# Designs tried in a protein design run: designed miniproteins, single chains. Part 26

Each design is a single chain, and the fold is of that chain. pLDDT is the mean over its residues in the fold that is shown.

## One batch from the design tools (miniprotein)

Design m884
Fold by ESMFold2-Fast:
Structure m884 (fold): chain A 63 residues (1-63)
Amino acid sequence: SLAEQAYEAGYKLGKAGVDPEEAARIVADQVGESLAGRLDIDSLLAASRAAYEAAYKGAKEAS
């Protein structure tokens, strides 16, 4: 599903420890390219960002 793809993109960037703002930019670009259409992309990006933040903080604190 579209939500799964957005989630995976954010999660992978979070696990890699990419800065949140850089990751958000990458996800927005990647999801926009993959899901070209008239869908509410902002909702998908919000879901991806939530997944990213959880993974990023976990990765940073799991030294």
Scores: mean pLDDT 66

Design m885
Fold by ESMFold2-Fast:
Structure m885 (fold): chain A 81 residues (1-81)
Amino acid sequence: MTRHQLGVLHNEAELAELLAEAIAASDEPIHVTLIDAGSKDRTREIAEAAAARFPGVEVIHAPIPLEKAPEVIKEILEKYK
């Protein structure tokens, strides 16, 4: 049925491209939330392009130091129902 997946990305453009390809190849309804932790490469652009192509894909841009990522992730999860 509907699957919810959460992914955190930081300067991982190759991983973002692979995730977009996997989403495109999926035969199942999915809901994917991608959190960009302030990437400086094309990771954010690739993730946003995937969200534009697939209704179940959501991108959150959280430009934070990697050391603070666990705190911000907890806050995002706390606010997400």
Scores: mean pLDDT 64

Design m886
Fold by ESMFold2-Fast:
Structure m886 (fold): chain A 100 residues (1-100)
Amino acid sequence: SYAEKAKEEAEEAKKLAKEAKKTKSTELAKKAAEEAMDAAWYADKAGGMNGLLSGGSAAMAGGVAYGLAQLGNGEGAAEAAEVAARSAEEAAKAAVEDGE
C-alpha cells in the first residue's frame, strides 16, 4: 500500500539523515531529502487529512536540504534533512493510521 511505502521511505530517510549529520556528507543529505520527499508523496497518495501538514513540512525541508547540499553546505543540509526525515516519519505514521 502507499502507507506502507511511505513508512519504508521515511525509515530510510531517518537513517540517511543521521549518517549525513555524523559525516557532514552533502550526498547523504541529498539522499535523505529525496527519501523524505518520496515518503511525503506516498503519504499524500494514501489519502486522508491526517499527515497533510507533516507531509508538506517534509517536502519543504527536503527541498531546503537539497538546495543547501547543492551549495556545499553539508552542516545546514544535514540539519534540514533531519527535519525533513522527522516530518516524513510523522506523515507516514498518520498514513498508516488512516489506512485502518
Scores: mean pLDDT 77

Design m887
Fold by ESMFold2-Fast:
Structure m887 (fold): chain A 59 residues (1-59)
Amino acid sequence: KTLEILQKQITAIEESVKKFEERYEEMDEAEKKRLNEMKQTLEYLKIQIAEIQKLLDSL
């Protein structure tokens, strides 16, 4: 259940990032940099979740 909750939180953040990307052309370079950092953080979290999922699936 905790894993499921975390995945849903990540999905919600991804949707927020996607909405920011829709306004990407209007962003200043500093905001674009922050968006990229947010994307990197999301990818890192997804990898962590996937690793946990993989371990559970291997049992």
Scores: mean pLDDT 76

Design m888
Fold by ESMFold2-Fast:
Structure m888 (fold): chain A 70 residues (1-70)
Amino acid sequence: SLDKKLMDLALAETKEIADESGLPAQTKAKDLKEAFDNLDKTGNQDPAVASRRVPRFVGRVLRIIGDALE
């Protein structure tokens, strides 16, 4: 489903930011809101790492949404 693909993307991005920043990663979420809340929390702990990744992340989100609308 679209929700699962977006959750998987948010959790993967959270892990990549956490790994680059030396932070603990939250790799599980019960729903989209929790997945994106975890991403936001992790990104706020290292905004420099998070901001460098935004264009690629946005591109991935748009591709997932575009694929779901086709």
Scores: mean pLDDT 81

Design m889
Fold by ESMFold2-Fast:
Structure m889 (fold): chain A 77 residues (1-77)
Amino acid sequence: SPEVLQKASEHLREAAKLKDNVEEAIKHLETAASYLEQVPEGKFLAQATKNVAELLKEDPELAARIAEGLARAVESM
């Protein structure tokens, strides 16, 4: 569903902006993963998004860059 993918990409982009607020960024990543899990084409990216949530606790700068890349990948689907 295009609507589900759009919601996922919006939450991924918000997570990337909130790298200085780890708790809120994680909530956005979990929400994005939940949307991606609703569509077969999103399941791989859902798992990648969950991995980024763990990375955000260790390297917020790298996690933000990966979240931006995942948002672009979702937007190209």
Scores: mean pLDDT 85

Design m890
Fold by ESMFold2-Fast:
Structure m890 (fold): chain A 94 residues (1-94)
Amino acid sequence: VLSPVEQQRQALLSLLELLAQELERRGDHASAKRVRELAARFAEDPVDPAVLAEFRAFLAELSQRHPEHAAAYADVAARLEALWRELARLVEEA
């Protein structure tokens, strides 16, 4: 059984992997690689706000390049922020 911190970290990493798989399915291998690089940084320091800021900027860039998917990228950004805030809260309480 995973700790609450580990459960939230896994949820965040799973969201990022699903995004990477969707980007690869669309043929955007460079963006998928960028998502996995950001996921690796979240794995090393899950509460670094700079990583969250970089990911928000990246999702905004994706929305500009693919406006037909902007709503999906906004949803991913909102879910990522919610998962990150919960993870930061759990780490602070530990």
Scores: mean pLDDT 80

Design m891
Fold by ESMFold2-Fast:
Order: C-alpha cells, then structure tokens, then sequence
Structure m891 (fold): chain A 72 residues (1-72)
C-alpha cells in the first residue's frame, strides 16, 4: 500500500511539472508529451504492481490534461 502511494505521489509531482510545461507548448507538442507520459506511467505502475485504482486515477488525470490541451 505505502509503496503504491509513494509511486502515485511521484507521478503526481511529475504530472504537475508536465502540466506547467504544457501551458507554454503548442497543442500538438503538449499532446504528444502527455501521451508519452501516460504510456510511461502505465508501464511503470504495471511493473511495480501498483493498485489498479491508483493506476486508473493517474491515467484519468493525464487524459483530462490531454482533453484540455486539445481544446486549445
């Protein structure tokens, strides 16, 4: 449980940094970077056997950012 929570917190910090960077990026570049981050996050969480609910929460947050970037 705690190991999964630590992984989630690390990904949340990285996601916040990516979110700030995407504010100054062109929409196509931001979308590509967010999709790459989503793929990397899924692979890292699967390899670490992180709780499925935590994995779904992180993926949903990344998907929401992709949708926000597409609206620009």
Amino acid sequence: MEKSLATKKGLEITLDSVRERTKTMPADVAEKQLKAFREGAIKAMEKRKVDQKLTEEIVKRIEKLIEEVKKK
Scores: mean pLDDT 74

Design m892
Fold by ESMFold2-Fast:
Structure m892 (fold): chain A 87 residues (1-87)
Amino acid sequence: SEEERKAIEKVFERQEKLGLLVEQATDEEGRTYVGPAALNMEEPPFRPGLRLRSVREAVEAYIEVLRELGYEEAAEVLEKYVERHFA
């Protein structure tokens, strides 16, 4: 939905400000690599992307955005997810 799209955009904006973005790399044939695959390439050209660097930090930032937008139940579900998987 439009509201979900805006929430995602706000998360990426926040991740950019927190320096949690992952670089994207492209090879000579125009293939794009993200994360560890990009880091294993020998000096490919790269493009900064709106990608999250850490899954845990990404989820925590998304929880904050959901709370700001009034989606408290969804935020609580994700908070319990973080506690279970990153405890």
Scores: mean pLDDT 56

Design m893
Fold by ESMFold2-Fast:
Structure m893 (fold): chain A 71 residues (1-71)
Amino acid sequence: SLSPAEVEARRREVEERLRRELEERVAAGEITAEEAELIWEGYRALAAGDEERAEALQEQLEPFARRREAE
């Protein structure tokens, strides 16, 4: 079993990796800064067990996906 400190360390590693990936995708022009923020908030909601908020944030991402397909 993981200690609380080990759980926190793993959470930090996941968060650092996700932030880096989002920053790289924004820099590459693959997603907008607004879309990256919504993805980050979705991760935070899932990590907190807030499935309803995560679903609402995913719905807010749909217009961005449509715009990318139309470009």
Scores: mean pLDDT 78

Design m894
Fold by ESMFold2-Fast:
Structure m894 (fold): chain A 52 residues (1-52)
Amino acid sequence: MEIKLSDDPLENAEAFIEHYKKTGDERAKQVAISVAEQLPPEERERLLEKLK
């Protein structure tokens, strides 16, 4: 799995979510969740909703 990372945790989480939606790679989903945990609760929940 190759994804370009940035200094923005939100951008990184969104990139991993898009990779998961495109490929179904559970590792991308897990990484997105881990990155999202660095965000405020509201942003975290919004990102987790995108994984549905």
Scores: mean pLDDT 73

Design m895
Fold by ESMFold2-Fast:
Structure m895 (fold): chain A 73 residues (1-73)
Amino acid sequence: SPLSEELQEKIRELVASYVTEESTEADIDKIVNRVGTELYLHDEEARKLAEEGYGKYIGEYIREIARELIKSL
């Protein structure tokens, strides 16, 4: 993965802050958009990766973590 362990941990924490017991797969796109936007504005590594054309990998990783957390409910 092009994402550092630090960025992966940060993504997990941010996704967890938006996932609730009422969350379903229908909420994943909204979570991806919110977390992706927050990372682009506030995380230097995420911004650099997005500018280098790897923003899609960040979005796919956010989606993966969101789905995993929702399934664990």
Scores: mean pLDDT 84

Design m896
Fold by ESMFold2-Fast:
Structure m896 (fold): chain A 81 residues (1-81)
Amino acid sequence: LYEELKEKVKKRLIERGVPEEDAEKAAEYITKAATSSDFFTSSVYFSKALTIAEKALGVDGKVLASELYGEARQLYDQYVS
């Protein structure tokens, strides 16, 4: 589950133009944020993902990271439900 979700997020980032190394780190952080039930842990990882995405794609990177976080959260909730 976790690994599969992370790989899906990574592929979406690469498709949108994020370099593979940055995409892997951002995908890990987005997936950790989306699958964490602890608010502080989720917030910290999401912030790290935003920083990486912003460095790669500027403002578009922040928008993309937010979209992918939402999608990852929805997919995780569907699986757990």
Scores: mean pLDDT 80

Design m897
Fold by ESMFold2-Fast:
Structure m897 (fold): chain A 66 residues (1-66)
Amino acid sequence: SIEERIREDAERLTEDADLFGVPREEYVERVTEEALALMRAFGLEEYDPGLVRLALDMVEIDLRSR
């Protein structure tokens, strides 16, 4: 499924990332939810790996703003 692909990409891309004290499982889920929200907002019907990278950036910005 698209959700499984997003989660797998999020797990791979966060392997060496700064998670800001968030447990990895929660961080991956936040990135997955953000990527799915971006797909809906942009009206995309196909999986784009660039969305996962954008979702990572958005999650990082949110966590830095706390």
Scores: mean pLDDT 78

Design m898
Fold by ESMFold2-Fast:
Structure m898 (fold): chain A 82 residues (1-82)
Amino acid sequence: SEDDLKDLLKLIVEYDKKIDELTEEELIELQSKLNELIKKVFGEGADTDTLIEKLKEFKKNNEDKLTEEEQKTLDKFLSLEV
């Protein structure tokens, strides 16, 4: 749902803020947790392409409601291979 996407976006924003302060080991743990959340939210058949498509749709539908930080984080995330 869009509420699940909002929660995921908030988590991604938090990760983006902390990335510069994290060790390499902590970054690996965060990527692992993100992958687990994707599977938990979208189910066993969900992959990074599914998440990217859902986030693109969410951004388009909610562009007026997104903070500048959320928009920047989404742009970064959508350009990355998760």
Scores: mean pLDDT 69

Design m899
Fold by ESMFold2-Fast:
Structure m899 (fold): chain A 88 residues (1-88)
Amino acid sequence: GASEARFRAAQARIDAALAAYRAVAGDKPLHERDAAQLAAAEALERTIFAVALQLDPEQRRRFIEYLRSRDDPLLRAMADALAALLAG
C-alpha cells in the first residue's frame, strides 16, 4: 500500500544519500577530505531528518531499525537521535 511504498522510498533515499556520502569520503584527497566529508554528512543527516518527518510512529521505528542494520557509525548515531525524538 501507500505506507509501504513510502517506507521503501525512504530506504532508497537513505541508500542513495549514504552512497553519495561514501563517494565523497572515498574520492577526496586527504587534505580536502574533512570539509567535503562534513558537508556530505550534513546532507545525509538532512535527508534522514526529512524522511523521518514523513513517517508515522510505527514506520519511524522500522526506519530506525533499518538505519541500525546498515552497519554504519553515522547511520547508527542518527538512529539513536531519532529514537530519542520518538521517546520524547
Scores: mean pLDDT 75

Design m900
Fold by ESMFold2-Fast:
Structure m900 (fold): chain A 67 residues (1-67)
Amino acid sequence: MKEEVAKKLRKLAKKKKLSPAAKAALDFIIDHLDVDQLKKLNKSLEKLSPGRAEGVLMLVAAVLRTV
C-alpha cells in the first residue's frame, strides 16, 4: 500500500540523515507518485550515498512541479 512505501521512504531518509529540504521534496514526491513508482524510487535511494539521494529527490520533485 502507498502508506507502507511512504513510511519506508521516510525511514530511509532519516537513516541517511537527509536534510529538511530533501525530506520536504520526498513528501511532495509521495503525494504525486503511485505505489510502483515509489517502490522503484526506494530501491534506487537505498543504493545511493546521502548526497546522491538528495540530488535524486530534488530532481524528481522539480520534474513533478513542471508537469
Scores: mean pLDDT 82

Design m901
Fold by ESMFold2-Fast:
Structure m901 (fold): chain A 100 residues (1-100)
Amino acid sequence: VELSAAARARVDALVARGLARMPASRLLEVVELALEHVHDPEALAKALTELIDEHRESDPELAEFIDELEKWVALMILEHGAEAAEAALRYMRERIRAAA
């Protein structure tokens, strides 16, 4: 699946915001968790919500980032399908690794 220029730009912006708030290793954990569940929207929402709840009080910036990522991935799946969301998440993973 070819990622649109707009989708790539949105991923680049999310990666830049994430790296400004947390280490690349932490951002990779979140993205890899999303990739594991991208083909099951209910499992994806559950996994990311559990991670948000774990960090809501201790790291509200991380919790806010995960919430933003969850909403964006859910919209990508709804509008373009799970394969397009997977391609975007894989691109995000590559960008994080390149920036670290």
Scores: mean pLDDT 82

Design m902
Fold by ESMFold2-Fast:
Structure m902 (fold): chain A 66 residues (1-66)
Amino acid sequence: SLEDFLIKQLYDEDPAVRVGAAKYLGENSTSEKAIKALQDVAENDPSPEVREAAKEALKNIEKKRK
C-alpha cells in the first residue's frame, strides 16, 4: 500500500527522504501503524530535523483520529 511504502521511507538512508515521508504521513494518514512508526522515528532518528518532522506529523495525525 502507499502507506506501507511511506512507512518504509521513514527509514531511508537519506534524511531528506525521511523528512518528506514523515510530513506526508502527518497530512495524509491516521492509522495506528503510521503513528507507531512516527513515534519510533521521533524518539530514535539520529537527525534532529527528522525527529522534529515526525513529532509534527504525530500532532497532525492524533488530532485527526479524535
Scores: mean pLDDT 83

Design m903
Fold by ESMFold2-Fast:
Structure m903 (fold): chain A 60 residues (1-60)
Amino acid sequence: TERAKKVGEKAYELAKKMGLSDRAAKIAGNTAALYELQGLSEEEAIKRGLEVAKKVDAIE
């Protein structure tokens, strides 16, 4: 949905501002968009996406 796309874009931009890799930022965006599609709030979806992205970036 358009809403899921926007949530994913926000998560991607936030991850990039935090200094995460482009790969991790894309994971943040995709993960947040999927959680929004599953009915999570924008805030919770972004939070979970960023948590996953940080873990990915830490093991690279």
Scores: mean pLDDT 82

Design m904
Fold by ESMFold2-Fast:
Structure m904 (fold): chain A 117 residues (1-117)
Amino acid sequence: SVKILIISDSEGTLDSLAELVKEAAEEVGLDVEVLKLQTSDEDDVTTIMAEVNKHQVDAIIVTSEKFTNKFLSIKESLKVPVLLIPPDASESTTKNAIVTFLTQLKSGTASPVQEIS
């Protein structure tokens, strides 16, 4: 099973994102375990790194514009792929990005930090 940590500043966004990740995982034929982390503090980078290390997560998905720069600043310390999704992205755009990301995880070709256009 692939462990994916999803991060957002909203519980509702985390629940919606978790369902999209599960749907995308079924589409690509990947067994995933989804872990949720709610954060809205700029100091949460330490908490994020602690959760990554504690749970030995395989990938991270973030839906916070505030954290895009924070994840870019710690990308050299990250040993797992990260997908950055704009919080205003449509459900279709978000799902397509997750499908692509999970496909790359399954094939071992995912880059350390990815942003959707």
Scores: mean pLDDT 75

Design m905
Fold by ESMFold2-Fast:
Structure m905 (fold): chain A 74 residues (1-74)
Amino acid sequence: SADELERRGTLLAVFREAVDRAEAEGLSPDEIDRLLQALADHAARLIAEGASPEEIRERVTARGREVLAEIRAA
């Protein structure tokens, strides 16, 4: 379906941006893995809740910022 394809495309774009940012900030492979796992878990919950591609983009991006801040604070 169009919604499923758009959702998939949105997730790939958000994950790619998160990895690029994490690498640019010098995160270790373990820290990048932690970030990706947190984003995957959050995305799965949003999909189960019926979130739109726009909601997924906004909320997964926000979660990525939170997790990145947690990693930097450690």
Scores: mean pLDDT 84

Design m906
Fold by ESMFold2-Fast:
Structure m906 (fold): chain A 81 residues (1-81)
Amino acid sequence: SILDKVKEVLDEVLEKHGSAPLEDQLKLLAMRLSEIFKELPEEKQKELIRRIGEIMAESLRNKESLETTAKRVLEAVEEVL
């Protein structure tokens, strides 16, 4: 499922890129999630891109952990799907 692919990407970025700067982790995450979201209807793609963009912007402003950001991203995906 799309949700399983999202969980896999979140786990991979946390495991393999946990030592990278947050900005770089979020750029990689955004890129990989965008590829997964291409499988969704256009309206859901736009809504997820908007919501996740806001989550990532807030995480950078507040210096939140990647773990906290990943949880919020997963919640947004579950709500839109």
Scores: mean pLDDT 83

Design m907
Fold by ESMFold2-Fast:
Structure m907 (fold): chain A 58 residues (1-58)
Amino acid sequence: DEQVRQIILQGVLAGEEHGEQAMIQTARQKSKELGLEDQSEQIVQQSLQRYQQSQQIQ
């Protein structure tokens, strides 16, 4: 739970610097590092949603 939130935040930060693809890559890598492979797709989806929201609120 806490680990998932941390991955999402790291992904969004990478996305803000380097765009959507960097966000997706960061979220997937961090999920795998923490042994959350079964949740990697869900984490990517949540990270993507949050990243897209941050882009629209500029």
Scores: mean pLDDT 76

Design m908
Fold by ESMFold2-Fast:
Structure m908 (fold): chain A 68 residues (1-68)
Amino acid sequence: SKKEEAAQKALTELVVRGVQLSNELAKKIFEILSSSDDEEEILKNLIKLGLSEEVAKELVKLYKKYSK
């Protein structure tokens, strides 16, 4: 789906920028990004998963960039 493609592109871009993610963490992030249309809810769920606020905000920005 378009959401799944956007989530994958956002994750790939974050890794290219030097953020290290385990395979298991990347899978959970992908599920969070592709399951919701609410930016604030996605951000809250990423922070609950253990991501820093900075990384969570960057992921939301990248997800929106690729969701256009």
Scores: mean pLDDT 82

Design m909
Fold by ESMFold2-Fast:
Structure m909 (fold): chain A 79 residues (1-79)
Amino acid sequence: SMTLETTLSVDNAPEVAKDERLVKSLVRLAAARSLGVPVDTLSDPEITKIELGPDSAVVEATVKDTITGKEYKVVVTLK
């Protein structure tokens, strides 16, 4: 029900956004940071949308807190 929104500084954001494994790792880390929980308590993210810009990307994903069972929508801007 809660949406988590954050921005990450990365080199070559569009290239990073095309790497599914790397994107999932970054989304999971961003969600953990936003929630103040250990990354290992969160599920592997399910990527729902990727929007590519000229030098940026917006990634939308869903992450579950495995301790509480609560599901979060995560929006990560890469620039």
Scores: mean pLDDT 85

Design m910
Fold by ESMFold2-Fast:
Structure m910 (fold): chain A 91 residues (1-91)
Amino acid sequence: ADALRAELAEKHAALLPELAAEARALLSPEDADRLTALAEELVAALAAGDAEAARAALLEIARLAAEVFGASEEDLARAEALAEALAALIA
């Protein structure tokens, strides 16, 4: 179980460079760095089997998305693209 969890976390960690590249293309460098750091925390928590830390990271990612992307149509389009990248990372 732990070995499989670590393998999944390694696979998800391999997606972090893609997430970082997409975030930097769609967001400000500041917001992209914040999102990437939270994604790294999520992957680390999953590797450690720390369900509480993983949940906390997911909630912070959701809160950041709601706060940073705003209410414009352009911001919504960027939020959707970034949400798809995050879904790929955690799936």
Scores: mean pLDDT 66

Design m911
Fold by ESMFold2-Fast:
Structure m911 (fold): chain A 74 residues (1-74)
Amino acid sequence: MATVRVTSEKPVSEEQLKEAVEKAKSVPGTLAVKAIQRPDGHGVIVITAEDREAAEKAAKAAEEVLGPAKIEQL
């Protein structure tokens, strides 16, 4: 299993965060997705997947909705 954190570089809406979560969940090999909106408005999504490739694909899918994001391996 691999886990990654995706943090939006700009504030996002709750709707955009929900869309990013759904896109990440749609990637084969994604096991769990958790999301929070920080007090500053930035979105944080934590993705757990079967392997690093699936985690990276799910993170990129989330980034397509959130815009530019910092992706960290956990």
Scores: mean pLDDT 82

Design m912
Fold by ESMFold2-Fast:
Structure m912 (fold): chain A 100 residues (1-100)
Amino acid sequence: MMEELEKLIKEYEELLDEAIANSPAEHAKVLEERREQIRKDIEQLINDPSVEDEVKKTALTLLKLYAKAMIAESKGDFETAEKIKKEGAELIKAMQAKLE
């Protein structure tokens, strides 16, 4: 499970790097600032033994979807970005159903 979490973190960082590279300078700065905050939150989440691995995987998957949506938006593909946001909402709904 830790190997899967590390892979998801790496995939998220790679997607965020692509989003930043494809963004105007002003937007890239905002993404870099958010990256630092999210990285701290990821480190705390991953190292919290009270949080289930399934919850950790879902959180990282949502971050990957967020980065993919930003890449789509940076390319002017707002339809793909909206579709990705809907996929994220469905993951949240599925996780809530399993935890309740």
Scores: mean pLDDT 76

Design m913
Fold by ESMFold2-Fast:
Structure m913 (fold): chain A 63 residues (1-63)
Amino acid sequence: SAVERIVQEAVDLTREMLARGLSPEEARRVALTHAEILTKNLSPEEKERALQAAREAIDAVLA
């Protein structure tokens, strides 16, 4: 689904930013910004679901 794809891309981007030496705070910001861009054309319901799931997944990577 679009939601699952956005979550996976957010996780992958978080890991990539960390591997490049960005701080957890910077990695989180970059990944969340990317997720927001990917959700711009989704329905309001899918956007809320995708952004919530992306935030949770990013937090799990950074834990």
Scores: mean pLDDT 86

Design m914
Fold by ESMFold2-Fast:
Structure m914 (fold): chain A 69 residues (1-69)
Amino acid sequence: PEQVMQEGLEVIDLAMRLLEEEGRPELAQQMIDQTIKRVGAVVGPDAKQLLEDYAKQKLEEIRRKRREE
């Protein structure tokens, strides 16, 4: 369970890099959604919510950075 959640966080971080470096927001969002769904199914709704909140926080950081460019 802990390993699956850790892997989920790592996939979200990878998706954020795809957003910043390759400019593929749709692909990054699909990757995030798939990972959150998988972690929710394996670990439970609390872990799903934690990953959803983490992804939202990271996306807002990227949007803020782009607005400051």
Scores: mean pLDDT 76

Design m915
Fold by ESMFold2-Fast:
Structure m915 (fold): chain A 69 residues (1-69)
Amino acid sequence: SKEEIKQRLYEIKEKILKSTDPSEVVKLLQEANRLLSEGMKTLDEEQRKELFKLTGKIMLLGQDKLDEL
């Protein structure tokens, strides 16, 4: 469901914020992209837009984190 995907994305966000390992951050970003892909296959247009925005914020956070490590 959308709520399950959102919950998992928020868990990924928290893990990225706490990580000091570039390899871990890359794997977390890959998982976030996988969750977005699954959501895009099953969710309606409104849900896809919300999921895309949340995943985009996580990708930006991960990129910023990798630039610091």
Scores: mean pLDDT 83

Design m916
Fold by ESMFold2-Fast:
Structure m916 (fold): chain A 82 residues (1-82)
Amino acid sequence: EKPELSEEELREQIEEAKKQLKEVKEQFAKSEATEEEKKVYELLVEGVEKGIEVTELMIEGKYEEAIKLAKEKEKELLAKYK
């Protein structure tokens, strides 16, 4: 179904995602965002950062740690914005 990517190709995609996340954070910091918009961007940024961490753990074969991290992030988001 999904093509098998080499570990090297997966790491390259993760690095590109990190680069794009950094650019989004820098653009947001320069924007005239409202307080409500700032909260939304913080949530999106945190979500993407955790997604990258979870994916890196999965690439390293640390599946239990990846699952635990994903659940903790979901719990934090639900607690803040339920």
Scores: mean pLDDT 72

Design m917
Fold by ESMFold2-Fast:
Structure m917 (fold): chain A 65 residues (1-65)
Amino acid sequence: MTLDEVGARLEAKLGTLGSAQAIFEVLRAIAAGDEEKAVDILMKYGFSEEEARKAVEALRAEVEV
């Protein structure tokens, strides 16, 4: 799953501002080293566990660049 796909899915569910806030919360969890919390946040926003883990990997790659 790409970063663009994650952003598009969150925007479809939460709108532009809601998706930005959700992405920020996930990135904060990743930056804190708590990837399981990032997965839980995405699952709360309607991602499956598999989708959430793929999304965390995509977002982590963006943060590490």
Scores: mean pLDDT 76

Design m918
Fold by ESMFold2-Fast:
Structure m918 (fold): chain A 96 residues (1-96)
Amino acid sequence: DAAADARAYLARLDASLARARASLAPEHDPWLERVALALRGAALIVIAGELTDEAAELFGKALDVPPEEIRRWYERDGVEGTLARLEERLKALYEA
């Protein structure tokens, strides 16, 4: 069910991002790009039930860290822990 919802979300992601860009002030556009990368990666990890190389690359770009760091999170904390760490790191980047 979550995987089916994630697949539907990915199919609509580009349209959703276009709407978000149209609704947000221009100063939010760089942050929106990071969120877009993170959402694509999160959908892929939910669909696969595991961290894929593509999801690791997307998370790495969203957080400006090497994908090897994302893989270390996954090996230690699994899918749920990786997603929680992604959220924490995105919040830290937004608040910095």
Scores: mean pLDDT 76

Design m919
Fold by ESMFold2-Fast:
Parts: structure tokens; C-alpha cells; sequence
Structure m919 (fold): chain A 73 residues (1-73)
């Protein structure tokens, strides 16, 4: 299963924020790897940028992944 990154918004710094939810059956490692791949691909297409990925397991066992793409405006 592929993590579907949803556009959350743009930070005042120009960073693009994306969020996804992964099922409890997925590992945080796999979810983070997929989000990082998405963010790196996007940064490469839009220009040189910094990417950062964070994950958290929720009480229901699902995983939330946040990807940040800073395009360095």
C-alpha cells in the first residue's frame, strides 16, 4: 500500500506541508520512507529544496506522517 500525501498548506517560510495517514498494519519505517520519497521527488521537480519527514503513531494504531518541502525562497 502506498502512502497518499495530501497537501496541507504552505508555511510563511515558503515550505510546502503534506500529511498522510497509514494503517496500523504498516510500519512507521515504511510510511516514513514512502513520504520521504514523495517529498524528495517533489523537491527535485520544483527546484532545489530541503525535505523533512516526521511520523507519529496514534492511539488507534494508525500512523500520521508529515512531510515538509522547503523550497528556500
Amino acid sequence: MEVEMRFLGEAPTGALLFVAEAPPSMSEEVAREQALEFAERLAKELGPGRVDVESRRLPDGSIVVLARVDLGR
Scores: mean pLDDT 76

Design m920
Fold by ESMFold2-Fast:
Structure m920 (fold): chain A 89 residues (1-89)
Amino acid sequence: SMLEQILADLEDILAQIEPYIPQSVADRIRALLDEARRAIRRGDFDRAKRLLLEAIDLLQEAILQADLPATKATGLVLRALGLKLDLEL
């Protein structure tokens, strides 16, 4: 499903940035993604979408604050934006 694919892509983005951000920030994003996974599993797609949008906003903020090479940061922000558009279309 689209929501499961978006969740997997967000988990991949988090894994790529986790070494470059505070663990407390990574844990907050992971908690949102875990709650979204439970919502998808229960068929609560409205809640899952809201949680994924919240996770995307936090991921974008975390990427911008991370000590990442500019090219990598830009690519990850664009990936997150694409996923946000997929959720809003």
Scores: mean pLDDT 88

